# Designed miniproteins, single chains, continued (5), part 71

Each design is a single chain, and the fold is of that chain. pLDDT is the mean over its residues in the fold that is shown.

## One batch from the design tools (miniprotein)

Design m18599
Fold by ESMFold2-Fast:
Structure m18599 (fold): chain A 60 residues (1-60)
Amino acid sequence: ALSDLEKAIIAGDAGALQQLKQESESAAEGIGKVLGFDAVLTQKLADMLYSIEVAELQKV
């Protein structure tokens, strides 16, 4: 089942996309801290997580 946030993203809500970006950045910071990533690698991970999630939600 899709969350209300995921449904809003599929509908193209800019605020929901901004929230997803913030969640992707938070997840990347957590992963980067555990794995010892530098700031550049952590930012690339955040961008990748956001892009993958947006692409997956836009397929439906």
Scores: mean pLDDT 75

Design m18600
Fold by ESMFold2-Fast:
Structure m18600 (fold): chain A 67 residues (1-67)
Amino acid sequence: SVREALQRAFEAVRKASQVGPSDLVMEAGKLLSQALEAARAGDDESARQHAEEAVKTAEKGIEEAKA
């Protein structure tokens, strides 16, 4: 569901932001904002797509921080 996708994106971005600032963490935050805006507009497909992209980008940010 869109709510579950948004919750996963919130958690992923929160976790990524805790490892420090980076371009990937900032990008994940922007994608989360886009997902929230799409959800507010009733565009569930775009909201889900942006939320999933935010998760992937946040996870990549965490991985880069570990290297």
Scores: mean pLDDT 82

Design m18601
Fold by ESMFold2-Fast:
Structure m18601 (fold): chain A 101 residues (1-101)
Amino acid sequence: GLEAERALLDGDYERAVKIAEELLKKNPDNPGVYLLLARAYLKMGDYEKAIEYAKKAVENGDIETKAQAYRLLAEAYRKMGKEDEAKHYEQLADIYEKLSK
């Protein structure tokens, strides 16, 4: 949702999470909302939650959503010092980005 994206851009990550949670109540399997949650938690340094929501976005999303979710997974694993997992998801992100365009 536009309000959640605006909260992310403004650096209000807690507000972005709250808006995204309300959106999930209306559509519980919305992959775009899972991407918003993953981005917000990544910015807040909660890498475990970022990974959780990015994986949900992969499970529920199309090719374009999977590309974005794999990029977020790579970034989260890299922040955690898990270089092998980060590299794996970076390669998947590159593949799906090419497939989506």
Scores: mean pLDDT 86

Design m18602
Fold by ESMFold2-Fast:
Structure m18602 (fold): chain A 64 residues (1-64)
Amino acid sequence: ALSPAEFAAAVARANAAPLGEEAAEASQKWALDGATRAQAAGGDSSTVVAAGGRAAHEAILKML
């Protein structure tokens, strides 16, 4: 089973894959970073996943 942070990273990569490999890699990297920071701050699983998704979204927007 995936941890919440690993799950957030995997979902972010899958969602960004149609935009190209660079977007998929950036999305995965920043999702894992955001999720890991939320987990370190004591976030529950839903908070960790949401933080990862937000970080991935911001990373993609900065690439545009």
Scores: mean pLDDT 84

Design m18603
Fold by ESMFold2-Fast:
Structure m18603 (fold): chain A 41 residues (1-41)
Amino acid sequence: GSIGLLTMTGMGSVFSAAGYGEQADKDLAQLKKTEDEIKKR
């Protein structure tokens, strides 16, 4: 959902700023894409 997407995006930005979240950002984007695919099915 939209609320979940906003929350995840915010967390990703914080991790990226810390310099430790590049992998987490990629995982979050992939999880969101997977969720969207499942929801379409």
Scores: mean pLDDT 64

Design m18604
Fold by ESMFold2-Fast:
Structure m18604 (fold): chain A 62 residues (1-62)
Amino acid sequence: GAKAREYIEKAKEALKKGDAREAAKYAGLASQEATKNGDEEDLKEAEEVGKEAVRAIAQGFK
């Protein structure tokens, strides 16, 4: 859905800026919206971005 896609884009922008915590936050919101809409494609993309954000936090932010 449009809202899940918007959150995915915000998560990707946060990752580009090095803001891994903000990226994880938006990825979580995107997963929630994708689940409400039954949108498996958006859910998969949100989960992938979320995993990248969590890895970045583990490597750069305690």
Scores: mean pLDDT 81

Design m18605
Fold by ESMFold2-Fast:
Structure m18605 (fold): chain A 55 residues (1-55)
Amino acid sequence: MTLEELYKKFFEAIDKKAEEVATSEQEKMRIRHRLAQELLGDIEKIKKFIEEYEK
């Protein structure tokens, strides 16, 4: 997987996670924003998040 594919998959995973656990649009936005801020800039953390989401 290239770095670009990794980031794309990461954002897709965040969006799917927010969609499945959130009960409102506002909650979806908060979850997406929080995960992106916490994990962006760290490839190792991004990989772990994707791996856990694939399970």
Scores: mean pLDDT 74

Design m18606
Fold by ESMFold2-Fast:
Structure m18606 (fold): chain A 70 residues (1-70)
Amino acid sequence: ASAEGTKLLKQAVEHIRKAQDALKKGDYEKAREHLEKAKQLARQLEDLGYTGISQQILAQVKFLEEQLKA
């Protein structure tokens, strides 16, 4: 994997982790901000050809977005 792809993946995982933490604290605004950043990073990963990893990140984001609506 390229150094760029590894950096984007680490950033996306960190934003998902922070979104989960924000959800547990009831901070829905911060959770949404982190999920939006994770989606942007997933799109950048897809542009670099890491489609499978991008899809897995987007699936986790979708799951957490559904928790925000419940």
Scores: mean pLDDT 84

Design m18607
Fold by ESMFold2-Fast:
Structure m18607 (fold): chain A 66 residues (1-66)
Amino acid sequence: SLKDLLEEALAALRAGDTARARALLEEAMKQATDPNVIRGIEAALAGLAAGDLTVAEAALVEALKS
């Protein structure tokens, strides 16, 4: 499910596996239809691209609340 992908991405991010987190977020984007979830995933991917893991984690947590 979308929630499972986002939870796995958060676990990967917290483990320092940024490549796995990115791949899971890209897969989640294919399934996401809620604009709030899409924005959260986009923000998390942007955080990863910038090397800002704090921003990436915060955005992913917000996506999971939607």
Scores: mean pLDDT 85

Design m18608
Fold by ESMFold2-Fast:
Structure m18608 (fold): chain A 70 residues (1-70)
Amino acid sequence: MEAEITLGLARIYVGIANILKSKGKLEEAIEELRKALKLLEEANKREPSPELEEEIKRVREEIEKLEEEL
């Protein structure tokens, strides 16, 4: 339950980041992705899964890529 709520909130932050990216607000997008990453890592610590680990990797790679564009 708690981990599922955390995961849901993390996915909301990823959605917000995608909207910010489409508006060219890369710094704001990175901040939202960092919030999502923290929540995804917390959820994975409580209920580890290969799917969550892959989502975490993708979010980390997206943050790195956006930081390179700044």
Scores: mean pLDDT 83

Design m18609
Fold by ESMFold2-Fast:
Structure m18609 (fold): chain A 100 residues (1-100)
Amino acid sequence: RKPLSPEELQELLEKVNSYRQRLVDRIRALVAAGLSQAEIADALLALAQEELDRNPEEWRATFPDNATPEVVAGLLLSEALTVADPELAALLEAIGRQLR
């Protein structure tokens, strides 16, 4: 890893916070729509695939040997768990076990 400038660190933090917010909002919408745990897991894998398709070089640079939808989805779930309420956290833990 090379050291980041203060501007690069701020941009990275905002990008991470944006992903956390988008993921929590997406999962909440799916729960409100009445989707099952399996359907929500599939939707998260699809979202992870979209991220890989948009930024394949960035993800491969970060995870050269393991830039898969499952790994990306697992990271997004881990980030969402940081801001999730207890009920949502229980669902996210169950989905995380299914994705592993």
Scores: mean pLDDT 73

Design m18610
Fold by ESMFold2-Fast:
Structure m18610 (fold): chain A 64 residues (1-64)
Amino acid sequence: SPVAAAGRALAATGKTEHTREEVIAALRAGGFSEEEAEAAIRAAAGDKETYLQYDVAAVLALLR
């Protein structure tokens, strides 16, 4: 699924903290558009400079 692909892309970085650009890139790699990625990030985690593991989990849960 697109959500599973995005989750794998983020996990492959080995990081526990992600920039907004890294989260968008992973969601786009999963098959989401930039606009869909932006909307999901804003709705689930808000506008931040750094996204933690639980923020990413909330974004992926919203898109499921």
Scores: mean pLDDT 82

Design m18611
Fold by ESMFold2-Fast:
Structure m18611 (fold): chain A 74 residues (1-74)
Amino acid sequence: SNERVAQGNFELAEIHKKNGDEVMAYVFLAVAYLARGDYEKAIEYAKKALELDPDNEEAKFVLKLAEKGLKEKE
């Protein structure tokens, strides 16, 4: 896990949420949980971002990484 990367992404998620950018808020939440190794939450939030914006490249990439991490349990 990388706590500093996770914390920065949680802060970015909060800023985007306050500004009404729910897609980017979910993307940054997914990245933050991925950085912590919480793959199930990373998958959850990446999927929420893709429900709002199916073409979001960052959400697709984070989803793939989180699904691989969950399968490997690392």
Scores: mean pLDDT 87

Design m18612
Fold by ESMFold2-Fast:
Structure m18612 (fold): chain A 65 residues (1-65)
Amino acid sequence: MVDEKEVIAALGEIYLALGNLDYKRGDFEGAIESYEKARQLFEEAGDKEGVETAKKNIEKVKKEM
């Protein structure tokens, strides 16, 4: 069975995907909110790569605003 941190990381990936969809729709505020949630979940899961991916996407969106 997957451990709890793996489940939390998977939820982080879901929010990362949601942020990507918001960004494609031009909803920059929604994208940042979703990416910030993903970052928090990846931090809780100890997923350093996920945290960095979410941060990079947040910075990308901020440059568009």
Scores: mean pLDDT 84

Design m18613
Fold by ESMFold2-Fast:
Structure m18613 (fold): chain A 72 residues (1-72)
Amino acid sequence: SLAQGEAALEAFRRDFEELKEWGEKQEDKSPTIEALKRGLEELEKLKAAYPELAEEIEELKKEIEEYLKKLE
């Protein structure tokens, strides 16, 4: 159902915010980078499953990609 897709997307947003807060406090950025890359892969799968959410998913992916560039 679309509600399941919306709930999953909201969970991804929360996870991203938590990863940013946690990751900024870590000297080793590798776990944060790996988690963000896995998140991007899962968001692509979510977009395929819920094309109605494609715009919102792409916006979140862009935010994650921009943050990832700062860590690499």
Scores: mean pLDDT 86

Design m18614
Fold by ESMFold2-Fast:
Structure m18614 (fold): chain A 88 residues (1-88)
Amino acid sequence: KRKEAEELLEKGEEYLKEGKLEEAKKLYEEALKIYEEIGDKRGEARALENLAKVYEKMGKLEKAKEYREKALEIEIDIGLELIERALG
């Protein structure tokens, strides 16, 4: 499942570069669901950030903000855990 989610993110990035926003959104939503199912918080944050980029390109700025904030919260938590672990 994790490899499947990673492939979905890569394909979604290609569609995003091509301007295929709805296709990119669908792939990122599928990747997010897989990462949520397996508890991969790093993967969840990446998928949420990519969804925010899609919504921003669609002109849905409030949705983009919501997804960006969700991704940032997860990334901050991961970063703080890593810093605490490194410092002992």
Scores: mean pLDDT 80

Design m18615
Fold by ESMFold2-Fast:
Structure m18615 (fold): chain A 70 residues (1-70)
Amino acid sequence: SLEAAERAALETYERLGPDEEGRREAIAEGVSVYLSAHPDTSEEELRELAKRLEELLEKYEKKKEEEKKK
């Protein structure tokens, strides 16, 4: 499911760290989880999912930064 893909991306991102490599790996893991559940997903849909996951990770970083300022 989309929720499972988002969770996998966030968990991978937390494990590997906030650098470009960690972000790429997190997105790849999320896409992989989604594709395993939905093997007929088109390349276009996978690109849209990857973009959504990238935006999710950016929002997560902004939230962490906001909490750090408290």
Scores: mean pLDDT 78

Design m18616
Fold by ESMFold2-Fast:
Structure m18616 (fold): chain A 111 residues (1-111)
Amino acid sequence: AATSTATATNSTTPVSVTITAGNATVTMTATATTLSAADVTLRAALAAADNGTALQAVAPEQVLKGAGDAPQTLTATVTGQADASASATFTGSALLESKGGTAELTVTLNV
């Protein structure tokens, strides 16, 4: 499996992480309207079949610590497979830390 992590602190700038496995690239982006004295961490994992022809993006983890009451979004986009693409969006609560602090998104590609 491939994993990546990206972190932003006290910023309204989108945080993204990109993972490549086989011929697929998965990009996961979190956008916050307000980040105040908080860390936003995105973790993403990508699982592939033994031969790399079926790919699954698993468990992007978003943890928001000490954040303001801004809504959060997590978007995953998969590219690079000839006949398969997938995108999914998660919209989290304003206080992800108080809600368990994680968001999980799975994207599956079958080729």
Scores: mean pLDDT 39

Design m18617
Fold by ESMFold2-Fast:
Structure m18617 (fold): chain A 87 residues (1-87)
Amino acid sequence: KMKELLEELEKTHVDPLERLNAIYGTNVKSLEEAEKLAKEHPDSPGVFTELGKLYIKEEKYEKAREAFEKALELDPNNTLARELLEA
């Protein structure tokens, strides 16, 4: 399921960093910068969903789970985050 979400993101030709930059008007280029963006927007489920995808890409599955859990806390109807946590 996590891999299927990454494949869907690749299909749309929008990587998590590009999506974060489009949403927040930023120029984030690394996972570390994305982590700082999440600290600046702690109430945004979208930032944690994209951060979780970045952690999956780096094979940091524990941090990915934490990010998706945070996204679901902020938006319980986030189907993508819920599905990834169940994978």
Scores: mean pLDDT 72

Design m18619
Fold by ESMFold2-Fast:
Structure m18619 (fold): chain A 62 residues (1-62)
Amino acid sequence: MNAEEYFKKGIELAKEKKYEEAIKEYEKALEIDPNFEAAKVMLAKVLKLLGKDEEAEKVEKE
C-alpha cells in the first residue's frame, strides 16, 4: 500500500468507530509520507476522541 491507500483505510475504520485501528493506518500513511497533512489532522482528531490529548498535541506541534 502507498500513503494514500493507508489513509483511505484509516478513514473507513474511523467511520466504523474502530479508532485504534484507524490510528495504525494513519501512522502507516505518515511513515511513508511525513508531510501528509490530512493524515496528521485525522490522526490528531482520532487521538482526541480516545482521550489521548497529549499524543494529539505531539502530532499537531511540529
Scores: mean pLDDT 80

Design m18620
Fold by ESMFold2-Fast:
Structure m18620 (fold): chain A 107 residues (1-107)
Amino acid sequence: SEFDEFIDRLLKEIEELKKEVEELKKELKELLKKTKDPELKKELEKLLEEVEKLQEELDELEEELKELRKEPVSKEKILKLIALELRLIGIDIELEKIKKKLEELKK
């Protein structure tokens, strides 16, 4: 029950990050359509590829958490849950780096 609640909180965090990724992806695509500078276009394309990779990683994490939620509570389940939480933290850090780089490019 408490582990299910914790997993549900992580799933909600994934849903929020997936929404941020979708919004960032849309912004990058709009900027790419408007951009005439070849060097800026290359940088925006790289950021878009990084965002697409994070989207795939979030989809994989969501599926793994949903599968883990169905398992009985065990030491293995706890260790897997910790590993998934660390992966989610890593994705959040990478997303913030991409956002910062995009703000630098908008100057």
Scores: mean pLDDT 88

Design m18621
Fold by ESMFold2-Fast:
Structure m18621 (fold): chain A 78 residues (1-78)
Amino acid sequence: MSVEELIERARELLEEGKKLLEEGKKLLEEGKVLEGIGLVLRGIGDIYEAALLAKRALELDPNNEEAKKILEEAEKLG
């Protein structure tokens, strides 16, 4: 997997995870506790995977600013 592929996949997972966290939060506020928790857990999983891929990209290219930003954003959310 290239650095570019790792960054692309990490960005996709980070965006999906953020969407799932927001949808889960909305369901929790509506009283749909089990459905809301399910989406939150899935969102956290996607964000965690994004962080792992961003870390791997940084191992291959330590100066990659995009990978650093993805990792920082993922760690703030998870």
Scores: mean pLDDT 85

Design m18622
Fold by ESMFold2-Fast:
Structure m18622 (fold): chain A 59 residues (1-59)
Amino acid sequence: AVEQARKEMEERIASAIQEANDEIRKAKEAGDDYRKTALEQAERVAKLSLEGIKEVKEL
C-alpha cells in the first residue's frame, strides 16, 4: 500500500537524522574537551602576567 511505503520511508529518514545527531553530539563532546584545555592554558598565562604587574606596583 502507498501509505505503508510512505511510512517506511519516513522511518528510514528519521533514523538517518537521529544517527547524524548522535555523531554531531560526539564531535561536540570532543571539541569541548579541547576547548577546556586551551582555556586552562590561557588562564595560567593571564595569571602569571597579572602577578608580575602586581608585584612591580606593590614595590
Scores: mean pLDDT 72

Design m18623
Fold by ESMFold2-Fast:
Structure m18623 (fold): chain A 61 residues (1-61)
Amino acid sequence: MMLSEEEVELLLRIFAQEARSMSREEREKMYETLKKYLEEHATPEMFEKAVKEIEEILKES
């Protein structure tokens, strides 16, 4: 099942909110899970944009 752009953006917003309350170790685990899910369900273009956004969230947190 392919995710829509709106669904990908919603997942990224949820991840950003949850990451604020997580330890660094928990964030890394969540990132790997989310990355795998996006690889399977998003287009390559959406996946690349999402990965960049997640990396920025992790870098600042």
Scores: mean pLDDT 76

Design m18624
Fold by ESMFold2-Fast:
Structure m18624 (fold): chain A 62 residues (1-62)
Amino acid sequence: MDEELQKLVKEMREVAKRLAELRKQLAAETDPKKQAELQKEIKELQKRMQELSDKYAALKKE
């Protein structure tokens, strides 16, 4: 019921959707340069998701 919690949940869902799409693109991609760029973007979004999850857990405890 915290506004910040709702905002985090929404952002986490959007990041999860983007990760799913990028992983699908990576699985279908045959160009090594494009594969490297997709992997880089996936890695950045994974870091973002972890940060959001940590923040969500911290807010849930308080």
Scores: mean pLDDT 82

Design m18625
Fold by ESMFold2-Fast:
Structure m18625 (fold): chain A 58 residues (1-58)
Amino acid sequence: MEEEVKKFREMHKKATEILEKNPEIEEEVRKKALELIKEGKESLEAVKELMEWIIEKA
């Protein structure tokens, strides 16, 4: 649990930094988030997948 929380926090930090440096992708990120929610993914899984997608895009 503690290690999982640490990994999640690091991913969130990286994704946030990418978004701050690339504000033009904010709309794409929003669309991707809505797509994941529409597909019925659990909130935590959706957020994790979204962060991974942002990191890969950079």
Scores: mean pLDDT 75

Design m18626
Fold by ESMFold2-Fast:
Structure m18626 (fold): chain A 68 residues (1-68)
Amino acid sequence: VEEAIKLLEEAYKKTTNGKARSLVLAAIRYLKEGDIEKAIELIRQALKVDGNSPEAKKLLEEALKILE
């Protein structure tokens, strides 16, 4: 969980789209609250947002692999 949070924080910094940024921030919040399932759904939604940076998308995919 801690490693996934760090990846999401880096993804947030690399995110160029406002909708994706909001979804990533919400995912970090839910992970800190222990709601892994909601965090996964928010990360998946962020990945579907067009116009986000490829670097941010890669970090989001890596976070998903850790969370499964």
Scores: mean pLDDT 80

Design m18627
Fold by ESMFold2-Fast:
Structure m18627 (fold): chain A 60 residues (1-60)
Amino acid sequence: SRKETEERIRKAQREIIREKGPSAATIRNIAKRAGVSVGTVYRLLGSSEQYAARQLLKIS
């Protein structure tokens, strides 16, 4: 189940990047496309500090 959720999230991220570019690959947009909660995406992608820091800290 965990690997299935990770795969779904990664697929959603890749699709958004292809359609709208990397700046559109926000946690909220990924959650919507993957059909999971924002919290689920945040936990899986937030543990990847490189991605989370670049997306969230720059918004702040």
Scores: mean pLDDT 71

Design m18628
Fold by ESMFold2-Fast:
Order: C-alpha cells, then sequence, then structure tokens
Structure m18628 (fold): chain A 79 residues (1-79)
C-alpha cells in the first residue's frame, strides 16, 4: 500500500524533472496533477493522468520520461 504509493510518487517526481528540463510544460502539469490525486488517495485519477502524461511524452520522443511514468503506473495497479 503506502510503500508502493511513495515509490510511485518518487518516479512521478523524477519524470516531472526530466519533462521540465525538456521544456514540456504540459507533461509537467499532468504529472503534478497525478501526484496531487495520488496524495489525495484517488488512485484511479492518478493512473488516468499518468497515462495522459505517458502518451504526450511518447509523442515527443521522450523515452526516459515514458519509462518512469510506465513504472509508476505498474506500481499503482498493484494497489
Amino acid sequence: GEALREQALELIDKAGTLAQIRGDEETVKLLSEAAKALKEGDIEKAIELLEKARERAEKQGDSETVKLIEEAIELLKKI
């Protein structure tokens, strides 16, 4: 439960940092909203927002950010 959420939040933070370095403000916004949803206990909303962030990062060719987001989604699906 909690350990998986904390690990997912760390992955979301790392993905947000990479998106910020790349100037992808929309992916940063989606990741921030996902982190907020997760902190509020809304796992379903967090996953939805992460999937939107993944799709955007993928279209921009940001494979590193995509990988971190996919890892976060997989952890949240185990809850």
Scores: mean pLDDT 87

Design m18629
Fold by ESMFold2-Fast:
Structure m18629 (fold): chain A 77 residues (1-77)
Amino acid sequence: SLEEELNKIAEENKDDVKAFFDKLRELGVTGPLTLKVTLEDGSVFEISAENIDELQLKLGTVLAKSKSKIKSIEVVS
């Protein structure tokens, strides 16, 4: 399924947010989409957006505030 493919891409690219979103664009993923993000400090949060460009911007903003590295990303819809 698309969700299985997206979660595989997230796992393979968890240390490179740009590569993750570039791969979503290659698959034609446009949105809306929700991500559940776990950081290495144990923080967990969900972000949702109408499109992947907005989602990438939102994730970048959260990561800039937390100063922590991504442990995992899960696509939840």
Scores: mean pLDDT 79

Design m18630
Fold by ESMFold2-Fast:
Structure m18630 (fold): chain A 66 residues (1-66)
Amino acid sequence: SSQEEELKEQIRETIKYFESLENPDRELLEEALERAKGLLEKAPKGSEVEKLLKEFIKLLEELLKK
């Protein structure tokens, strides 16, 4: 579906953005993590969206560990 394809692209672009940050703001990371977890709860199991959201969540958790 067009909505799923759009969401996948948005997640990929967002991952690239956060990967580019040298010293990301904690509030920004926490907000992004909450939104990603909310989307993951609604994502179809086994979907590419689920895979991308799990990847994004791992990245955000790693950045928050600093």
Scores: mean pLDDT 83

Design m18631
Fold by ESMFold2-Fast:
Structure m18631 (fold): chain A 70 residues (1-70)
Amino acid sequence: RKEVMEASKKIAEEVLKEDPEKAKRIVEALERLAEGDDSAIDELGEALESLPPEKQREIEERELEAVREL
């Protein structure tokens, strides 16, 4: 659980390096989810939907890769 969340945070920071504010929003939502804040699920979804489709796909592909390496 926490290992997957940490990998997702790093992926968001790398993929959104040119938009650190969006990366920070996703990272904060992931951290709140790790602490059991269910409201962060909606915030995470909205933050991801605000990204260009190419960035959403890149995050998804990297998350699949990270899960495989765990």
Scores: mean pLDDT 75

Design m18632
Fold by ESMFold2-Fast:
Structure m18632 (fold): chain A 92 residues (1-92)
Amino acid sequence: GLATEAARKALEAGVEAVKNSKTQEALNLGIAAALKAIGALFESEVLGRDETAARDALDAGELAIEAGKLSGNEKAIKLGEEARRLAEEALR
């Protein structure tokens, strides 16, 4: 479903932000994004809590966008924006 897709995209964004972080702040935000996205995947795939998963994926996407902006990582920003978009669709 859309919540699971949003969570997977948020995890991709967080991992990208971590791998290409240029500051400690960007690294910490990327780690936070990745961990929150892992939680969102568990909520959607194991617990079937799609609304909770979508909200956590939205938050994770926003953290990955912030991390990407700090590092000038356009790929992390774009992945995070896609995760946010999918999460917003899941919440409608």
Scores: mean pLDDT 91

Design m18633
Fold by ESMFold2-Fast:
Structure m18633 (fold): chain A 68 residues (1-68)
Amino acid sequence: MKKIAVGYAPTAETAKRGAELAAKTFGADEAVGLEGMDPEQALAKAKELAKKTGGAAGVVDAEAFLAA
């Protein structure tokens, strides 16, 4: 099954970096950065991606994840 790492942040670059780090850390097949979305919006988008691909999606706060 396809695994997707979704990162959200106020800026596209931070969201993308967090998603890519999460994908590498958790062994996801794809990284998706979501600019300007709150946690609920990011979770809803991740659920859509999981349904569309028939796989699984995980969500991280990209700024917090990169700071950890």
Scores: mean pLDDT 80

Design m18634
Fold by ESMFold2-Fast:
Structure m18634 (fold): chain A 68 residues (1-68)
Amino acid sequence: MSPDEILKKVVQEIANEAVERGLSDADLRDIIDEVRRAAEEGLRRGYSEEEIRKRAMEILERHLRRVS
């Protein structure tokens, strides 16, 4: 899978999870922006798809804790 494909896949997975968890459009935008930046950084550093997904989930969980 290309870096662009990994980025799109991870962003889409996190967006779907955030919507399922009932996050607002504003929170969704903030999460997607942070996930995209983290995924791009991870790809630049040579992280695996799994490591990038793990970090993306950590970002989502952090935002969920703020709204709880």
Scores: mean pLDDT 80

Design m18635
Fold by ESMFold2-Fast:
Structure m18635 (fold): chain A 55 residues (1-55)
Amino acid sequence: SELAKEGEKIRKEALEKFGIDNPEKISEYMDKKVKEKFGISAEEFERRAVREILA
């Protein structure tokens, strides 16, 4: 839930900056922001967010 919220905020920021038609830039932005905030990869962040939801 909390991790999912942070991921959604980062995704919204990326969409606002690059638009929905720039998936590569969105992906890069999300990876950078997740590393900056949590010190982990976007893949690891997603794994943790899913685990939190399923807990």
Scores: mean pLDDT 73

Design m18636
Fold by ESMFold2-Fast:
Structure m18636 (fold): chain A 70 residues (1-70)
Amino acid sequence: MAAKKEELKERLGELFEKAGEAIKAQDVEKLKEVKEEIIKLKEEAEKLGFEDLAKFAEAMVKLIDEALEV
């Protein structure tokens, strides 16, 4: 379990970096792709009971949604 949580945490960090790069580049398609990957990670974290990680992923999705609304 601990190893899987660490894996998801590292992947979320990578997706956070990619989202930031897409926002700076104004790459809407890449930002949507990153959002889809974060949603999948959130669902996996919820399924495994990693609520803190799932909440963090949900917060990231909300930030991306706000960026896409402009």
Scores: mean pLDDT 80

Design m18637
Fold by ESMFold2-Fast:
Structure m18637 (fold): chain A 65 residues (1-65)
Amino acid sequence: SEIEEVKKRIERARKGLEENKSLLDEESYKKALEILEQAEKNVEDVEKALKLLREFERVVISSIL
């Protein structure tokens, strides 16, 4: 299901965030974590969860680049 696929993407994003914590400043890390928590809360709203995952990716990329 799309909901299960979104859950897997959030889980992979959380694991990636933890593995790459040293590449992020504390503020960016906290912001990324907050966005993931919001995505987890909204997994039944697939469109909203995917939008939050895109926002998460943008925060992480902006912190590294």
Scores: mean pLDDT 83

